# Designed miniproteins, single chains, continued (3), part 5

Each design is a single chain, and the fold is of that chain. pLDDT is the mean over its residues in the fold that is shown.

## One batch from the design tools (miniprotein)

Design m8142
Fold by ESMFold2-Fast:
Structure m8142 (fold): chain A 69 residues (1-69)
Amino acid sequence: MSPVEAAQETVDFSVELARELAKKGHKDTALRILDNAEDMATHALVAEGRLDLAQEVSERLDKEKKEIE
């Protein structure tokens, strides 16, 4: 698995986990999971020279955070 693929899979898993936790009333924990996923994934994507994907991840996770708030 490439670092880019691993970063994308981590974002997908973190979004699903955060949505499940938010549905159960754990909104603060869900938001922290998304913050951690954004930080990790954007660092990995920037290291691979994929600034385009790093921006997409940030925009996607910002939307997911607003949906939970």
Scores: mean pLDDT 85

Design m8143
Fold by ESMFold2-Fast:
Structure m8143 (fold): chain A 93 residues (1-93)
Amino acid sequence: MRAQQLGRRLQRLADRLGDRDTSRAMRQGVQSGLDGLQQAARVSFDRARRTGTPRSLQLAYESIRSSLIANGFSRDVADRIARAAVLGAQRYS
């Protein structure tokens, strides 16, 4: 998948939060982590949670989470959004 497609879906999620600055930061975080996801796409995220998350998925998750926290999201909300974004990326690989 391309960063643009995942970015648009993530921007729609951010728009529901009513914050354009948040949308931009989420897109940047997703973009930085996206390149590593193709190789990890063959493993479902649920399975990865049981056996240990592949490094590429973990890096994408951490990148997105850090961007969201830096933009004022609580750690809990950032974690939930980052997980959703990684799962979405894997689904559209």
Scores: mean pLDDT 55

Design m8144
Fold by ESMFold2-Fast:
Structure m8144 (fold): chain A 72 residues (1-72)
Amino acid sequence: MKLTAEELWDYLKTEYGLDKDTLRALLGLPDVPGESELELAERVIARFDSDGDGTLDDAELAALERALSGEL
């Protein structure tokens, strides 16, 4: 599966019920004043996108999900 920034944000809202402040805290990302949900999703993709295609594949998504679950 490959997720764009929009699809990733929809997935995280649907499956985890996350807001942008919680997502930043769980991933250790710095606060950016005025950042939109989509801009945050793009930063998450940039952090986990190892091949630079602008999407998250199954392995990159699994790495993100492990990072999210480690804070619970």
Scores: mean pLDDT 75

Design m8145
Fold by ESMFold2-Fast:
Structure m8145 (fold): chain A 78 residues (1-78)
Amino acid sequence: SLMDSAERTIAEIRRLAAQLPPEVAAALEAEVEEAMARLREALAQGDSRESVIQQTAASLRMAGVLQEARLRVRQLAR
């Protein structure tokens, strides 16, 4: 499900954020909270076309936060 996928993505973001400076980790956590809130809001609106679009947008935001976390960890390794 979208929620199960989001929860796994959040767990991976938190694992990566633990390797980053506290201020960067805090910023990523704020982005995760916003993306999860948007996903929950979209899911609560049901299966309308607009709701599906918002669910997709929230999922893409979550994926973007994961990619940002991965990039920042890679930058620290050089």
Scores: mean pLDDT 82

Design m8146
Fold by ESMFold2-Fast:
Order: structure tokens, then C-alpha cells, then sequence
Structure m8146 (fold): chain A 92 residues (1-92)
């Protein structure tokens, strides 16, 4: 699934506002930079994995602990999980 430039900007604005409201200005800058990197590479799957990692961190109350490296690690774990699900689907 491909995202338009307008949809990506809306995601950036919503996430920035949310994280700034939580007092997490540094994390907001990290997230925006990562989204723009995925947008430049047109890596929409990578963007989805990043969003999944952020949503899980929100649910688990771990936003304040997130670093750039931590986010990338969690996004990679999300990728591995989804790739396993795709492999399982191919067996059926």
C-alpha cells in the first residue's frame, strides 16, 4: 500500500502534536526524521512497522524510554513478526 505525500504530512503533524503534548520534543524530532527517511526511500512497509512500534510503546507506557536506536529495533521486530505471518499464509 502506497501513501500519498499529503497522507504522510498528516501523519507527521498528528504524531508531532501528540508527542509534544506528552513533553517528548526530542522523540518527536526523531520520529519525524524517520518518517521522512522512509518517505524518501518509498519504504511504506518500513513506515507501517515504525507506526506499529510507536503504538505499542504508547500502549505499554514506554514512550519516554524510546531512543532512535530503540525505535529502529522495535520496528525491525515488527517486520520479523509480519514476515513470519506472510510465510505461514504461503503454507496454506
Amino acid sequence: MELTEEEVEEIIEELREYLEEQGLLELAEIVVELIREYQRRRDWEGLIYLMYALARAVREGRLAELTREGLLREAERAREKIERLKEEAEKE
Scores: mean pLDDT 75

Design m8147
Fold by ESMFold2-Fast:
Structure m8147 (fold): chain A 84 residues (1-84)
Amino acid sequence: SKERAEKAKADLEALAERALKGAEALEKLDEETGKEYRDKVEAIVQEAEEKAKADPAKAYEIYEKGKKEVEEIAKELAKKIEEL
């Protein structure tokens, strides 16, 4: 449903914001790796938004996939920051 897709989009945006803050923190310690993770998060969000716009019927699935990809990156970021 549209409501479900809108919630998934909002959840993706919130997860991405948190991951971007983690990438920014990592960038202060390791500029190259931090920028790489920032670019990955931004690419996931952009691709999800473009794909959902192109195929609104699959918007929920697209945003849910994006959420999983951002969550995976956030876990990697947390681990790298803790290991520094």
Scores: mean pLDDT 86

Design m8148
Fold by ESMFold2-Fast:
Structure m8148 (fold): chain A 139 residues (1-139)
Amino acid sequence: MKEKVVDGVLKQAKRDLESLKDKYPESAIKAVNDALEKIAKLAREGKLTPENVRKILTELVDRLKADPEVTDQQLEDLVINVGTYVAILAYLLYGRDFAEEVVDAIKEVILEHLPNITPEQAEAIKTDILNLLDTLFPK
């Protein structure tokens, strides 16, 4: 069951990313796909932790920042999208409380590494992701 959940989320994330390929540079799409594969591997190995999520998202941000074809807005959009899929995966594997810990790690990466995000905007992004999870997985 766990591997089927990981594979389902990864397949959906890659499908959604493919639909956006004309909006982003090919190098950015490749960077996001590489990050999603790393997250999926960690999830399959039972190693999806807030620390490992922070590490992979920081590596993704650094790679996108170094890409001269990626705008600040595209960087923001792609990192938030990857973070959202990671949060969905965390929720499906380990439940709401663990997903919130993962979203806090995502918020820290956004606040520390994205060039134009305020603390208030980072908190709003956290709230939006958690509200999405609560909408997708109502109790």
Scores: mean pLDDT 85

Design m8149
Fold by ESMFold2-Fast:
Structure m8149 (fold): chain A 64 residues (1-64)
Amino acid sequence: AEEVAKRGREAAETEPDAAGRTTGWEIARAAELYGKEAGLEAARRAFDSSTNPAARRAAERALE
């Protein structure tokens, strides 16, 4: 939970593209509210469904 939330927040703060920031924030929020598995599920969903490179980078970072 902590690591996934941290990586999501880093993306939300540092990605130059708005889609990357939004994806990072969504991952961090899911992990903070519902735990590690929810954060990882949000990241997997974003990685699988997004065609935006910044959103995919944010998701990939959280899945490490």
Scores: mean pLDDT 78

Design m8150
Fold by ESMFold2-Fast:
Structure m8150 (fold): chain A 83 residues (1-83)
Amino acid sequence: MIPSLEELAEVLSKKDPKKLKEEAEEAEKEAETIEDPEVAELAKEAAEKAKEAARYLEEGDYKKAAEKALEALKLLAEAREKL
């Protein structure tokens, strides 16, 4: 289930932006180990969106952080469907 923008913004407001950035960087490295290039590209794009979400969260822009996090979740869902 994909959360609403408002629900995601509330969850993100309680997150440490540094930890979210670290998680996104780890996901980016994991994407490089995926053998399927199409799945790897989707996972890499999702990690990039997650890094953008962390940056907006650090700036206090919870709405933009939620929008980028939602984009990342949609890309991850698409990648999982291809596995």
Scores: mean pLDDT 77

Design m8151
Fold by ESMFold2-Fast:
Structure m8151 (fold): chain A 92 residues (1-92)
Amino acid sequence: MKAPVGLLLATAHSEIWLALKSKAPAEEIVKLVDWAKETLKSISSDIPPDLQSKLLSLLDQIKDAVKAGDLETAEKKVEELGELIKEIVKAL
C-alpha cells in the first residue's frame, strides 16, 4: 500500500465524519470538504481518473447536502466516500 495516499484519504474522510457527528457548523464542514478536494488534487497522479471523478463527485455531494442542511444525505455520502477510499487503498 502507498501509505501517504491511503493515509491522506483516510484522514480527510475521518475529519469530515467526525465534524458531522459532532454537529460542527456547516461552514466548518464545508472547509473540511474543500481541504479534502485540495488534498485529492495533490495526489491525483496516484489515483485512476475514474476513481478521482467518483471521489470529487462524492465530496461535492457532501458539500451540497451540508449547505442544504440535509445531514442525513451528507452522512450517507460520507459513508460512500469511506467505502470508495477503502477500494482505492486495496488497488494501491
Scores: mean pLDDT 80

Design m8152
Fold by ESMFold2-Fast:
Structure m8152 (fold): chain A 65 residues (1-65)
Amino acid sequence: EREEKWAEELAEKLKAAKNDQERGVVISEFARRLAAELAPTMSRDEIAARLVKVVNRALKLEDEK
C-alpha cells in the first residue's frame, strides 16, 4: 500500500528528529514532496486529505515503539 510506505518513511524520519522544530521541518519537507508527486493526478482537496491520513498514520507508527 503506497500510503503505508509513505507513513513508514515519515515515521523513520520523525524518530530521527531531535526536537519539535526538527519534527516540523521533517513533516513540512515530506508534505511538500508528496504534494508535488500527487499534484499531476489529484485535486488540492484530495492531496490535503491524503497528507493528513499519511501524517496521522506515521505518528501512530512512531508512538508504537
Scores: mean pLDDT 78

Design m8153
Fold by ESMFold2-Fast:
Structure m8153 (fold): chain A 74 residues (1-74)
Amino acid sequence: MGSGGDIREALEAGDLEKAAEGARAAAENGVQSAVGPGRRATADHGAKIAEEIARAAEAGDLEKALQLSEEDSK
């Protein structure tokens, strides 16, 4: 349900609360999908970016949340 597209759509609509919820869900799902004994660090990095987007959205910093979302796409 939560995906990068949903987060960006919420940010573009100015719905910071929905964007924060979506980003947190994406962070949790990303960690769970890669909890194997392998390179959890790579998946954890993506999850941390999602958490930072959630924090920025919760703080009402729409510009920072959008910038982090754009940075994560690289």
Scores: mean pLDDT 66

Design m8154
Fold by ESMFold2-Fast:
Formats: C-alpha cells, sequence, structure tokens
Structure m8154 (fold): chain A 60 residues (1-60)
C-alpha cells in the first residue's frame, strides 16, 4: 500500500487535511454532501487504522 510508504507525520497531516474537508462538507448544502461525508468517514477510518499499524511496527 502506498500509505505505508508515508511517514507518520505525513499521514497525520493527510488525516488533518481530510478532517478539515469533512468539517467543510458538514456545513455544505450540496446534494452530494451526505455521500461525500460517508466517503470521507470511510477513508479517515482506514487512514487511522494504517497509522496505528505503522506506529506499532515502528515502536519496536
Amino acid sequence: SMLRRLSLEELDELIRTLERAREETLRSDEPDAAENLRWLDAVLKELERVREELERERAL
């Protein structure tokens, strides 16, 4: 996975960027906002899981 080639700092920055996008989407009246929120939530969940895996691997 290309995500595993990122540093923890780069991954944390990506997560923060997507969290801001999620907050902007929550304030949006766009018809696709609900669909975009579901997609962002799924991606953020996967990124957080990858971050935890990388942190465990690099703690050893």
Scores: mean pLDDT 79

Design m8155
Fold by ESMFold2-Fast:
Order: structure tokens, then sequence, then C-alpha cells
Structure m8155 (fold): chain A 88 residues (1-88)
């Protein structure tokens, strides 16, 4: 009951890089809405880059669904896809 904001974090290591996915969710009246998804990529050299992926609706929807289902295998695929886009 009332407005609740929940933050979920998932950290994966892909191709020697650390990928941290932070998703902010609003829970209201039993409905869950994605407010923001941020991906932070750290290279082996310690260089950090932050990408806000809310403008990529297909990837956003996939990552949101995987995060809610706690499907870490699917969440890894989501993180890898974001990393691929970030490097292109």
Amino acid sequence: AGDEVVTRELTEELNGKEVKITTELEVKDGKVTVLKTTVTVTTPEGKKSEVEVKDLPQIQAQGYQATLAENYEEAEAYAEKILEILEK
C-alpha cells in the first residue's frame, strides 16, 4: 500500500568486463513499473562507463522481465546485448 520504489542490482562478468545492471522499479497497487535501468561497465583496466538504456525498449523489456523472474541466465543475455551495443 502506497508508493514503493525498489532497486534491484545484478553484477556479471562478461568477456573480462564487469557489467552491473541497476533497475529502479515502482510498485503501486500491485503493478510493477520500470522507472530506470542503468548499466555500468568496468573494463579490466578499471575504466568505468555508465549507460542509461531506457531508450532501448526491446532490451529494456527483456531485461525487466528477466529481472522480475530472477532468471539470471536471461539477465546475462540482456547484459551481454547491452555490452555489445555499448562497444559498437
Scores: mean pLDDT 63

Design m8156
Fold by ESMFold2-Fast:
Structure m8156 (fold): chain A 59 residues (1-59)
Amino acid sequence: SELEQQIQQLQQEDQQAVERTLRSSGEDFDKVSDETSKLLGQNRKQIEELRKQKEELLK
């Protein structure tokens, strides 16, 4: 389903963002880490909403 695909995409974005942060160093690490934390927070909220919508479709 489209909702399932969107959830998968957000999970992949999270994984890529974390990987990028781990590969960063020095001053770049602090900036990338902060942006990654914000992205993970936003994606978590979106995934939760998408999961709720998916559950409603299964009623």
Scores: mean pLDDT 79

Design m8157
Fold by ESMFold2-Fast:
Structure m8157 (fold): chain A 75 residues (1-75)
Amino acid sequence: MFREMLANTDDAALQKVLNTLKAANDVIDEGVPVSEAAKRYGVSQASVSRLVRLEREHPARGVGRVLLEVADAME
């Protein structure tokens, strides 16, 4: 199920995920406001806030895990 879902990820969905991860990293690493980070990468503030919260609960694992799941779908 999970791997089948990732195998159907298109380029637009992948780009959105990558931009959201970059925005979340800017918030966590540089202390940039969520609204400003979301605007920088053209993503939803809600998506950025959710990833920032997940990353704070599980440092690096949250963001890194999403990246690994996307990479597995591509490779």
Scores: mean pLDDT 65

Design m8158
Fold by ESMFold2-Fast:
Structure m8158 (fold): chain A 64 residues (1-64)
Amino acid sequence: MSEELKIGEEIIEKYKEDPLLAAREMVKAGVSGTAAVVASTALSNEGKSAEEAKEELRKALEKE
Protein backbone atom coordinates (compact mmCIF):
# COMPACT_ATOMS: atom_id res chain seq x y z
CA MET A 1 0.00 0.00 0.00
CA SER A 2 2.72 2.52 0.90
CA GLU A 3 4.68 1.69 -2.26
CA GLU A 4 1.53 2.02 -4.39
CA LEU A 5 0.81 5.41 -2.79
CA LYS A 6 4.30 6.76 -3.53
CA ILE A 7 4.26 5.48 -7.12
CA GLY A 8 0.74 6.78 -7.73
CA GLU A 9 1.53 10.21 -6.28
CA GLU A 10 4.63 10.52 -8.46
CA ILE A 11 2.66 9.58 -11.58
CA ILE A 12 -0.12 12.05 -10.72
CA GLU A 13 2.44 14.84 -10.40
CA LYS A 14 4.13 13.96 -13.70
CA TYR A 15 1.00 13.33 -15.78
CA LYS A 16 -1.55 15.64 -14.15
CA GLU A 17 -2.21 17.30 -17.53
CA ASP A 18 -3.29 13.95 -19.02
CA PRO A 19 -5.56 12.01 -16.65
CA LEU A 20 -5.95 9.07 -19.04
CA LEU A 21 -2.19 8.67 -19.35
CA ALA A 22 -1.83 9.03 -15.58
CA ALA A 23 -4.31 6.18 -15.04
CA ARG A 24 -2.53 3.94 -17.55
CA GLU A 25 0.91 4.62 -16.09
CA MET A 26 -0.37 3.91 -12.58
CA VAL A 27 -1.73 0.52 -13.66
CA LYS A 28 1.54 -0.29 -15.47
CA ALA A 29 3.46 0.59 -12.29
CA GLY A 30 1.36 -1.82 -10.20
CA VAL A 31 -1.31 0.47 -8.77
CA SER A 32 -4.74 -1.16 -8.68
CA GLY A 33 -7.01 -0.34 -11.62
CA THR A 34 -9.78 0.88 -9.32
CA ALA A 35 -7.48 3.26 -7.45
CA ALA A 36 -5.95 4.49 -10.73
CA VAL A 37 -9.40 5.24 -12.18
CA VAL A 38 -10.55 7.05 -9.02
CA ALA A 39 -7.43 9.25 -8.95
CA SER A 40 -7.50 10.03 -12.68
CA THR A 41 -11.22 10.87 -12.48
CA ALA A 42 -10.44 13.40 -9.75
CA LEU A 43 -7.83 14.95 -12.08
CA SER A 44 -10.15 15.08 -15.12
CA ASN A 45 -13.38 16.33 -13.56
CA GLU A 46 -14.67 18.29 -10.58
CA GLY A 47 -11.79 20.70 -11.30
CA LYS A 48 -9.67 19.21 -8.54
CA SER A 49 -5.91 19.60 -8.32
CA ALA A 50 -3.22 16.92 -8.33
CA GLU A 51 -3.21 17.18 -4.53
CA GLU A 52 -6.89 16.18 -4.42
CA ALA A 53 -6.20 13.30 -6.81
CA LYS A 54 -3.47 12.01 -4.49
CA GLU A 55 -5.91 12.06 -1.57
CA GLU A 56 -8.46 10.08 -3.61
CA LEU A 57 -5.74 7.59 -4.52
CA ARG A 58 -4.82 7.12 -0.86
CA LYS A 59 -8.44 6.50 0.16
CA ALA A 60 -9.06 4.08 -2.72
CA LEU A 61 -5.96 2.04 -1.87
CA GLU A 62 -7.00 1.87 1.81
CA LYS A 63 -10.41 0.43 0.82
CA GLU A 64 -9.22 -1.92 -1.92
Scores: mean pLDDT 74

Design m8159
Fold by ESMFold2-Fast:
Formats: sequence, structure tokens, C-alpha cells
Structure m8159 (fold): chain A 70 residues (1-70)
Amino acid sequence: SDSQIDQQAQNMVNTMSSMSDSSRQSVIDGLRNAGDDVQADIYSQMSQAINSGDYDTAIQLARQYIQYRQ
């Protein structure tokens, strides 16, 4: 459901906000190594939005990430 996706997106952004830039880069590198370039690009954009304090954009990108992963 949309509410489950919203909850998952908020949880993902909260988790990413607690991670270092190097930890987030390791996730991006892992996704690219697996051939998941679309997910890697979205995750990279989420990291940039979090670092800018743009949490609304980060949550919207997290929703896209979840949809592409499933």
C-alpha cells in the first residue's frame, strides 16, 4: 500500500541519515557492482538530498528506490 511505501521511505531516510558518507558510498558501489545502476543513481541522489537537509526530496527519492527494487 502507499502508506507502507511511505513508512518504508521514511525509515530508509532515517537510517541513511545516521550513516557516514563513506558508508553510503559503499552501498552505491555495491549496487553498481551488481549492475543496479538505476538504484545506485537514486541512492546517490538521496544521499545528496539528506546532506542538503532536503528531507522531502530524500523521502520522494526513497519511494522511487523502493519501487525499482521490487
Scores: mean pLDDT 86

Design m8160
Fold by ESMFold2-Fast:
Structure m8160 (fold): chain A 72 residues (1-72)
Amino acid sequence: MEEALKEGKEKAEKIVEETEDPEEARKKIDELSIQLLTELLAKGVPLEEAVAVAKEVYDYGMKLIEEKEKKK
C-alpha cells in the first residue's frame, strides 16, 4: 500500500510537470486516480484501502496543479 501511494504520487508529479494545460492536467490526474483504484481492486486490495490511496493521489495531484497555476 505505501509503495502504491508513493508510485501514484510520483506519477501525479510527472503529469503536472509535463502537462502545460491545467484542465488537461486535472483530467489526467482524475484518470490516474481511477486507474490506480481499478488496479488495486483487481489485485484484491480491500475497497476502503484502495479508495484511500486513490483519493490521496488525487488530492496531491490537484494541489500540485493549484501550486503550478499560482506561478503563472
Scores: mean pLDDT 82

Design m8161
Fold by ESMFold2-Fast:
Structure m8161 (fold): chain A 94 residues (1-94)
Amino acid sequence: MEELERHLKAIREAIEANRDKVEQVAKKLGISPEQLARMIEAKVGLAVEKLLEDGIIPTDEIVKELVNFAIDDPEKTTVETLYKKAKELIEKKN
């Protein structure tokens, strides 16, 4: 629970750091930046929760990469694709 809350904070901070990009992508999709931010937080949050359930603790750097990946194509990005992306990033760094 405490680790998930810490990661959710990291996700929100990564979204805020990419605010300009979120606004640009939201405009292209015809939704509000707030709606896009909530969609990204939900998808990345669920992927992080799944990683933690499997005993994998993602670093802040991996969380930032997942947020960037979700912003680049929010409609095609799923919890499953984010989970796979996280595993690829972890394997590449080990």
Scores: mean pLDDT 83

Design m8162
Fold by ESMFold2-Fast:
Structure m8162 (fold): chain A 63 residues (1-63)
Amino acid sequence: MDMQINELVGQAGAALAAGADPQAVRDTFIAQMKKLGVSQAEADKMFATVEAVVANARAARAA
């Protein structure tokens, strides 16, 4: 995976962990991934993975 895709994944994960609106983060992530030539389907799969990782990390930590 190239460096720009990894940066977008990291930015989306950080925003979700910080409590940003998931829909707004998703819309920005998908738009930027499409600019890099990533398909909608691949971008959707990557975002679902990011959401799952953040949700699992939050569940493992006390609020």
Scores: mean pLDDT 78

Design m8163
Fold by ESMFold2-Fast:
Structure m8163 (fold): chain A 78 residues (1-78)
Amino acid sequence: SENEELGKKALQELLGDKEKLSLEEAAEAAAEMVKKATGLEANMDSIKKGLEDLLGKGEISLEDAAKALAGLGAAVLS
């Protein structure tokens, strides 16, 4: 989807050529995206929990992170 492609591009800009990231890296990227989109600082614990619920624990692919960020963006704005 369009939101997945935007999330993937944002993650590439933050992480370079990495195709996998940790839960911490994904949460940091999500917080920056929420701040950029809404102008508000997001709660890191809430973002991390949301990502963990969507993706599980351990290493996260860039594609899966982008999908989770699209879902979290919708949840944060509601």
Scores: mean pLDDT 66

Design m8164
Fold by ESMFold2-Fast:
Structure m8164 (fold): chain A 107 residues (1-107)
Amino acid sequence: RTELLREAEEHLEKAVLYADKAIKSTDPEEIIKNLKKALEHSQRALELLREAGFTDAARLAEQSIENFKKAIEAAEKGDLETAKRYAEMASKYAVQALRLVREAIRA
């Protein structure tokens, strides 16, 4: 379980990092690229959290994934302001999941 949670921590950290890169970019292609990387890492974190039986963190990862999907859809339509708002929301959920994972590893 601790090994699964440490791997989930790494993927959640990467999801937050790529979301931040997307939010700070002015290039639509870079925004989409970084949002897709954030989504991939969030999806991998969700799989690991489900395998670990960490239901609360998994629920937060699911919310993060939904918001990254909405961010990508908005960015692909050229609505970069909406894309960044969804990316910020997705990042907030990922940070909450990361906090729970870190607390569980320390316990």
Scores: mean pLDDT 91

Design m8165
Fold by ESMFold2-Fast:
Structure m8165 (fold): chain A 81 residues (1-81)
Amino acid sequence: GDAELLEEVDRRLEEVEREVVRLVIQGKYQEAIELLEKEIEWLRELLKKNKDASEETKQYIEEQIERLERGIEQLRELLKQ
């Protein structure tokens, strides 16, 4: 159900966010970007596979995608400097 889907999304996002922080502390911005891009791809695939999920659940997942995309933009700016 939606609850199990949201728990899996949150669990995986927490794991990815910990790894992104670890990579950023090490100056590995490109690797952090690649990890976030893979997570966005997973979330988009999850939406495609779960079309019957509630609109609220789909909206939450889309909001997570947008948040990760903003993270990539910030890391790309750091990489340019």
Scores: mean pLDDT 88

Design m8166
Fold by ESMFold2-Fast:
Structure m8166 (fold): chain A 79 residues (1-79)
Amino acid sequence: PAEPLELSPEQLAAVQAALAAAQKQATDLGQQGAPGSHLHQLLVDAVRAALRAQGIDPSDGQLAAALARAEKALLEEKE
């Protein structure tokens, strides 16, 4: 089982910013319509890079959980 990542508010904000930037980059590259393809890999790579910049080397399960948490936080911020 993957251990949950405990992110500080600052680390979570950095991951959210990286995810938002990656989403914008994907849109700018015309990749807005391809689920499970280059868009998904771009988002995964952005979150991984942001976590590594914060000194965290995530497992695949921790990376997936961090991506889901960042997406949820971005949605809650807009509502």
Scores: mean pLDDT 69

Design m8167
Fold by ESMFold2-Fast:
Structure m8167 (fold): chain A 94 residues (1-94)
Amino acid sequence: MLYLLEVDIRLKPEASEEEKEALMERLREIAESTPGVLRVTVRRHPLDPERILVLVLAESEEAARRAAERLTEAARGDPLVDGEPEVGVAPVFL
């Protein structure tokens, strides 16, 4: 069964666009380097420019949760991040 992971990260408004893009690239690399991750999309929230969405399709729940842990740890360590990331993991029915 495939799993979808969504990680929602709020950015501090004083962060530059260059700093935001660099963070998005780091988050993408972390997700893509996680074993069992099949697809990664990192984008800005369509209605909130201070929010980043990391969407991960994983081959298992274990892979999705591993990616969530790595992404959450990276976000907590980044000075551009405001507060705690929001994490959702759900099975995908094909």
Scores: mean pLDDT 85

Design m8168
Fold by ESMFold2-Fast:
Structure m8168 (fold): chain A 92 residues (1-92)
Amino acid sequence: MEKARKDFERALELARKAGVSEEGIKAAREALEKASEKELYAQLYILATYLLENLPELSEEERQYLAEVAKEAEKKILELSSEENREQLLKI
């Protein structure tokens, strides 16, 4: 989770540069404090993809970073979802 939290903070800094409101940034941080690991990666994926689609002024390095963050978040969501499905099967 620590790397995901750092990646989220960096994505929020890019969002702030892009004109996302301080209210939006605060709401995102508050949501993360209570988020499960899966919810944290889901929010990180949403934020990274939103920035990639809505910020054409991002540098090439910033775009590559956000693309990697989105890819890692998607992979983690799938891994965590597989573990949840395994637990559900054990209840049968």
Scores: mean pLDDT 74

Design m8169
Fold by ESMFold2-Fast:
Structure m8169 (fold): chain A 61 residues (1-61)
Amino acid sequence: MQLSPEQKEQLQAEAMRLMEELSGVKVESMEEGWELFLKMSGAQAEAFFARMAEIQARLQA
């Protein structure tokens, strides 16, 4: 899967929003998102990866 730099930035922004959705906490930066991700349960982490895979597939369509 080849993404442009702009698409990669969009994907990261969507990842931050997804972390907000799954945790219920505002995420203002990738650093905050990463710290929040480390506090997530295994089930939340699995949901995150599943949704990210769907988003990447949609970006290729």
Scores: mean pLDDT 73

Design m8170
Fold by ESMFold2-Fast:
Structure m8170 (fold): chain A 95 residues (1-95)
Amino acid sequence: SSDMVQQLIEILGEMMRRVSLSGDPRTMAQITIDSLQKIYDLLVKNNADPSLIQRVQDQIKKLQDLLKNNASDYDLIKGTEDGIRTALDVVESLS
């Protein structure tokens, strides 16, 4: 729905703002996890396509695994970029 898309755009904007203000890759990854969790909750609440829900959940897990394993700054930044791309793809799929 258009209301869900507007909420997703708001979450995306806040995520990108917070990531851009962070100088720390671990903090960027955590912001991305928190934002993707909000997207996940919104998709579940609105009975969105199970494939979109699974994609978001998979990306959350990947970022959590990177933090748990003390991944390199490069991998954390890449994970953050992949997370932002996942969020953008979700918005595009629902628009």
Scores: mean pLDDT 90

Design m8171
Fold by ESMFold2-Fast:
Structure m8171 (fold): chain A 55 residues (1-55)
Amino acid sequence: MAPSRAGVALISRESGLSRATVTRLLESGDAAALAEALGISVENARRAMAVAEAL
C-alpha cells in the first residue's frame, strides 16, 4: 500500500506520532501494529488505514 500524503499528515496530527512512523505503519498493512502504536482498537486502526488510503 502507498499511503497518501494527506492521510499520513492527518494520522500524524491526530496521534502525535511522526510522519515517518505513521508512513512505516501504514506501509506495513498491519492493523494490529498500528492499533498498538496509536492505543486504539484494531477496528479503529483498519478504519484509519482505509481513510488514509482514500485521502
Scores: mean pLDDT 75

Design m8172
Fold by ESMFold2-Fast:
Structure m8172 (fold): chain A 95 residues (1-95)
Amino acid sequence: DELFQKAANTPKEQQSELAKKLLEEAKKYLEEGKKYFEEGDFDQAGYYLNKAKVYATVALQLGKDSGDKQLVEEAQKLLEEIEKLAKEVREARRS
């Protein structure tokens, strides 16, 4: 929500730069989520995966708005990876 509002208020000339920064943050959060998942810290894994999803979702929208097809493809692939691991974290936490 807050990131979506920031994206909507960002000038077109800066949207591509913002999208790239958000995509890199999403990748960083996904790697943190993977690390905590491997260590058995499912609370931290879930927290970072949720952050990765929000950042990747905003980056995807900015990529679509700017017409950056490569960024759109990277964000879509990243969201797929985040969702798969997030489901595993939710199942592990219920065990």
Scores: mean pLDDT 82

Design m8173
Fold by ESMFold2-Fast:
Structure m8173 (fold): chain A 66 residues (1-66)
Amino acid sequence: KAAELLLKAAEYARQGDAEKARELVEQAEASEESKQEILDALERGDYQTAALIAGIEAFKLEVKEK
């Protein structure tokens, strides 16, 4: 659940939809540092890096919830 927004953001980033990816990242539960890294990657057009970071942060939330 908490990871779901980050997983959706990663999906939109892989599709090149930076606007929707950014919106979901801003709403997600993650550190401000991690959010900024994803947003910076999206601004640079580095969608692969944005998707990777979002996916890693989602995984961290899932592991913590177990």
Scores: mean pLDDT 79

Design m8174
Fold by ESMFold2-Fast:
Structure m8174 (fold): chain A 94 residues (1-94)
Amino acid sequence: EELGKINPLLGALAYARSPEDVLKAAIESAKKAIEFLENGDVEGAIKYLRDAILAAEGVNPKAVELFQKALEAAREGNYDEAIKLAKEAIDVLK
């Protein structure tokens, strides 16, 4: 059910990412996804939501869940719900 958890030490060695840099990347990607949803670019929004999920993986599992729900809402055409969930994920990451 869970994708195998990457060892945080191996992740740091692979990219030399700090938790702060990963957090900023997740927030920036989520903000971009919201901008694309507001502009009607659903494909762009989906790509940025996926980037936000990848950035939040291993750092904040609650934010990952919210971004995954936002991605599903965007795919279903529930853009208001997708925007709401993405904003909630950003608030969890602050």
Scores: mean pLDDT 76

Design m8175
Fold by ESMFold2-Fast:
Structure m8175 (fold): chain A 105 residues (1-105)
Amino acid sequence: SEVESLQLTGRGSVLMRQGNLEESRELYLESIEINPENVISRSGLGGVESEMEGNFESSELQFESMSRYGEGNYEEAIELIERSIEISPRNESTREARRIIEEEI
């Protein structure tokens, strides 16, 4: 369910902030399996994967996009996610997050 997906998103975000990137990744993946349209988990997964690759600029843009999305600033969230994609174009989680956010506006 969407509620279960969002609960996993929250737990993944906590682990990400604690630097537990591998466990955070697993929770975001589980969240996406439950709800493939969960943009926060897709963006979070993209951010974690970028950080694991050492691409901190892409990771930072993805996390900022998540923050703007949570605030309802969808246009700015898209701009930030597109900039992340330019830096890391092979990050499929980030590209899917962009598609879902665009469908919200």
Scores: mean pLDDT 81

Design m8176
Fold by ESMFold2-Fast:
Structure m8176 (fold): chain A 100 residues (1-100)
Amino acid sequence: GMSEWARESLELRREIFRKAPEAFLAYNRLEKEFLRRIGMEAAQRLNQEVAERVRELGVKTAIDRAIVALEAVIEEAERLGDAALAEAARRMLAVLRELA
């Protein structure tokens, strides 16, 4: 079986694709750009921080979990001085908030 993380990621992608197909492509591009920019180790650390924040907030939907994750991505991009990544994440956050 898939790991819990992989299952949640697949659920999120399916929900975005169903509700906003154009956002699905933008989300995939943003994820790849983010991983390329910060690297796997920093991405794993951020994922752990997001999982803890999701647990504390008690969010249940894949889209609401992704909103928390994008807020963390924006914070990290701003810390790194990556204005382009922060702007791309903010645009995706606005789209997901409309789908929530």
Scores: mean pLDDT 75

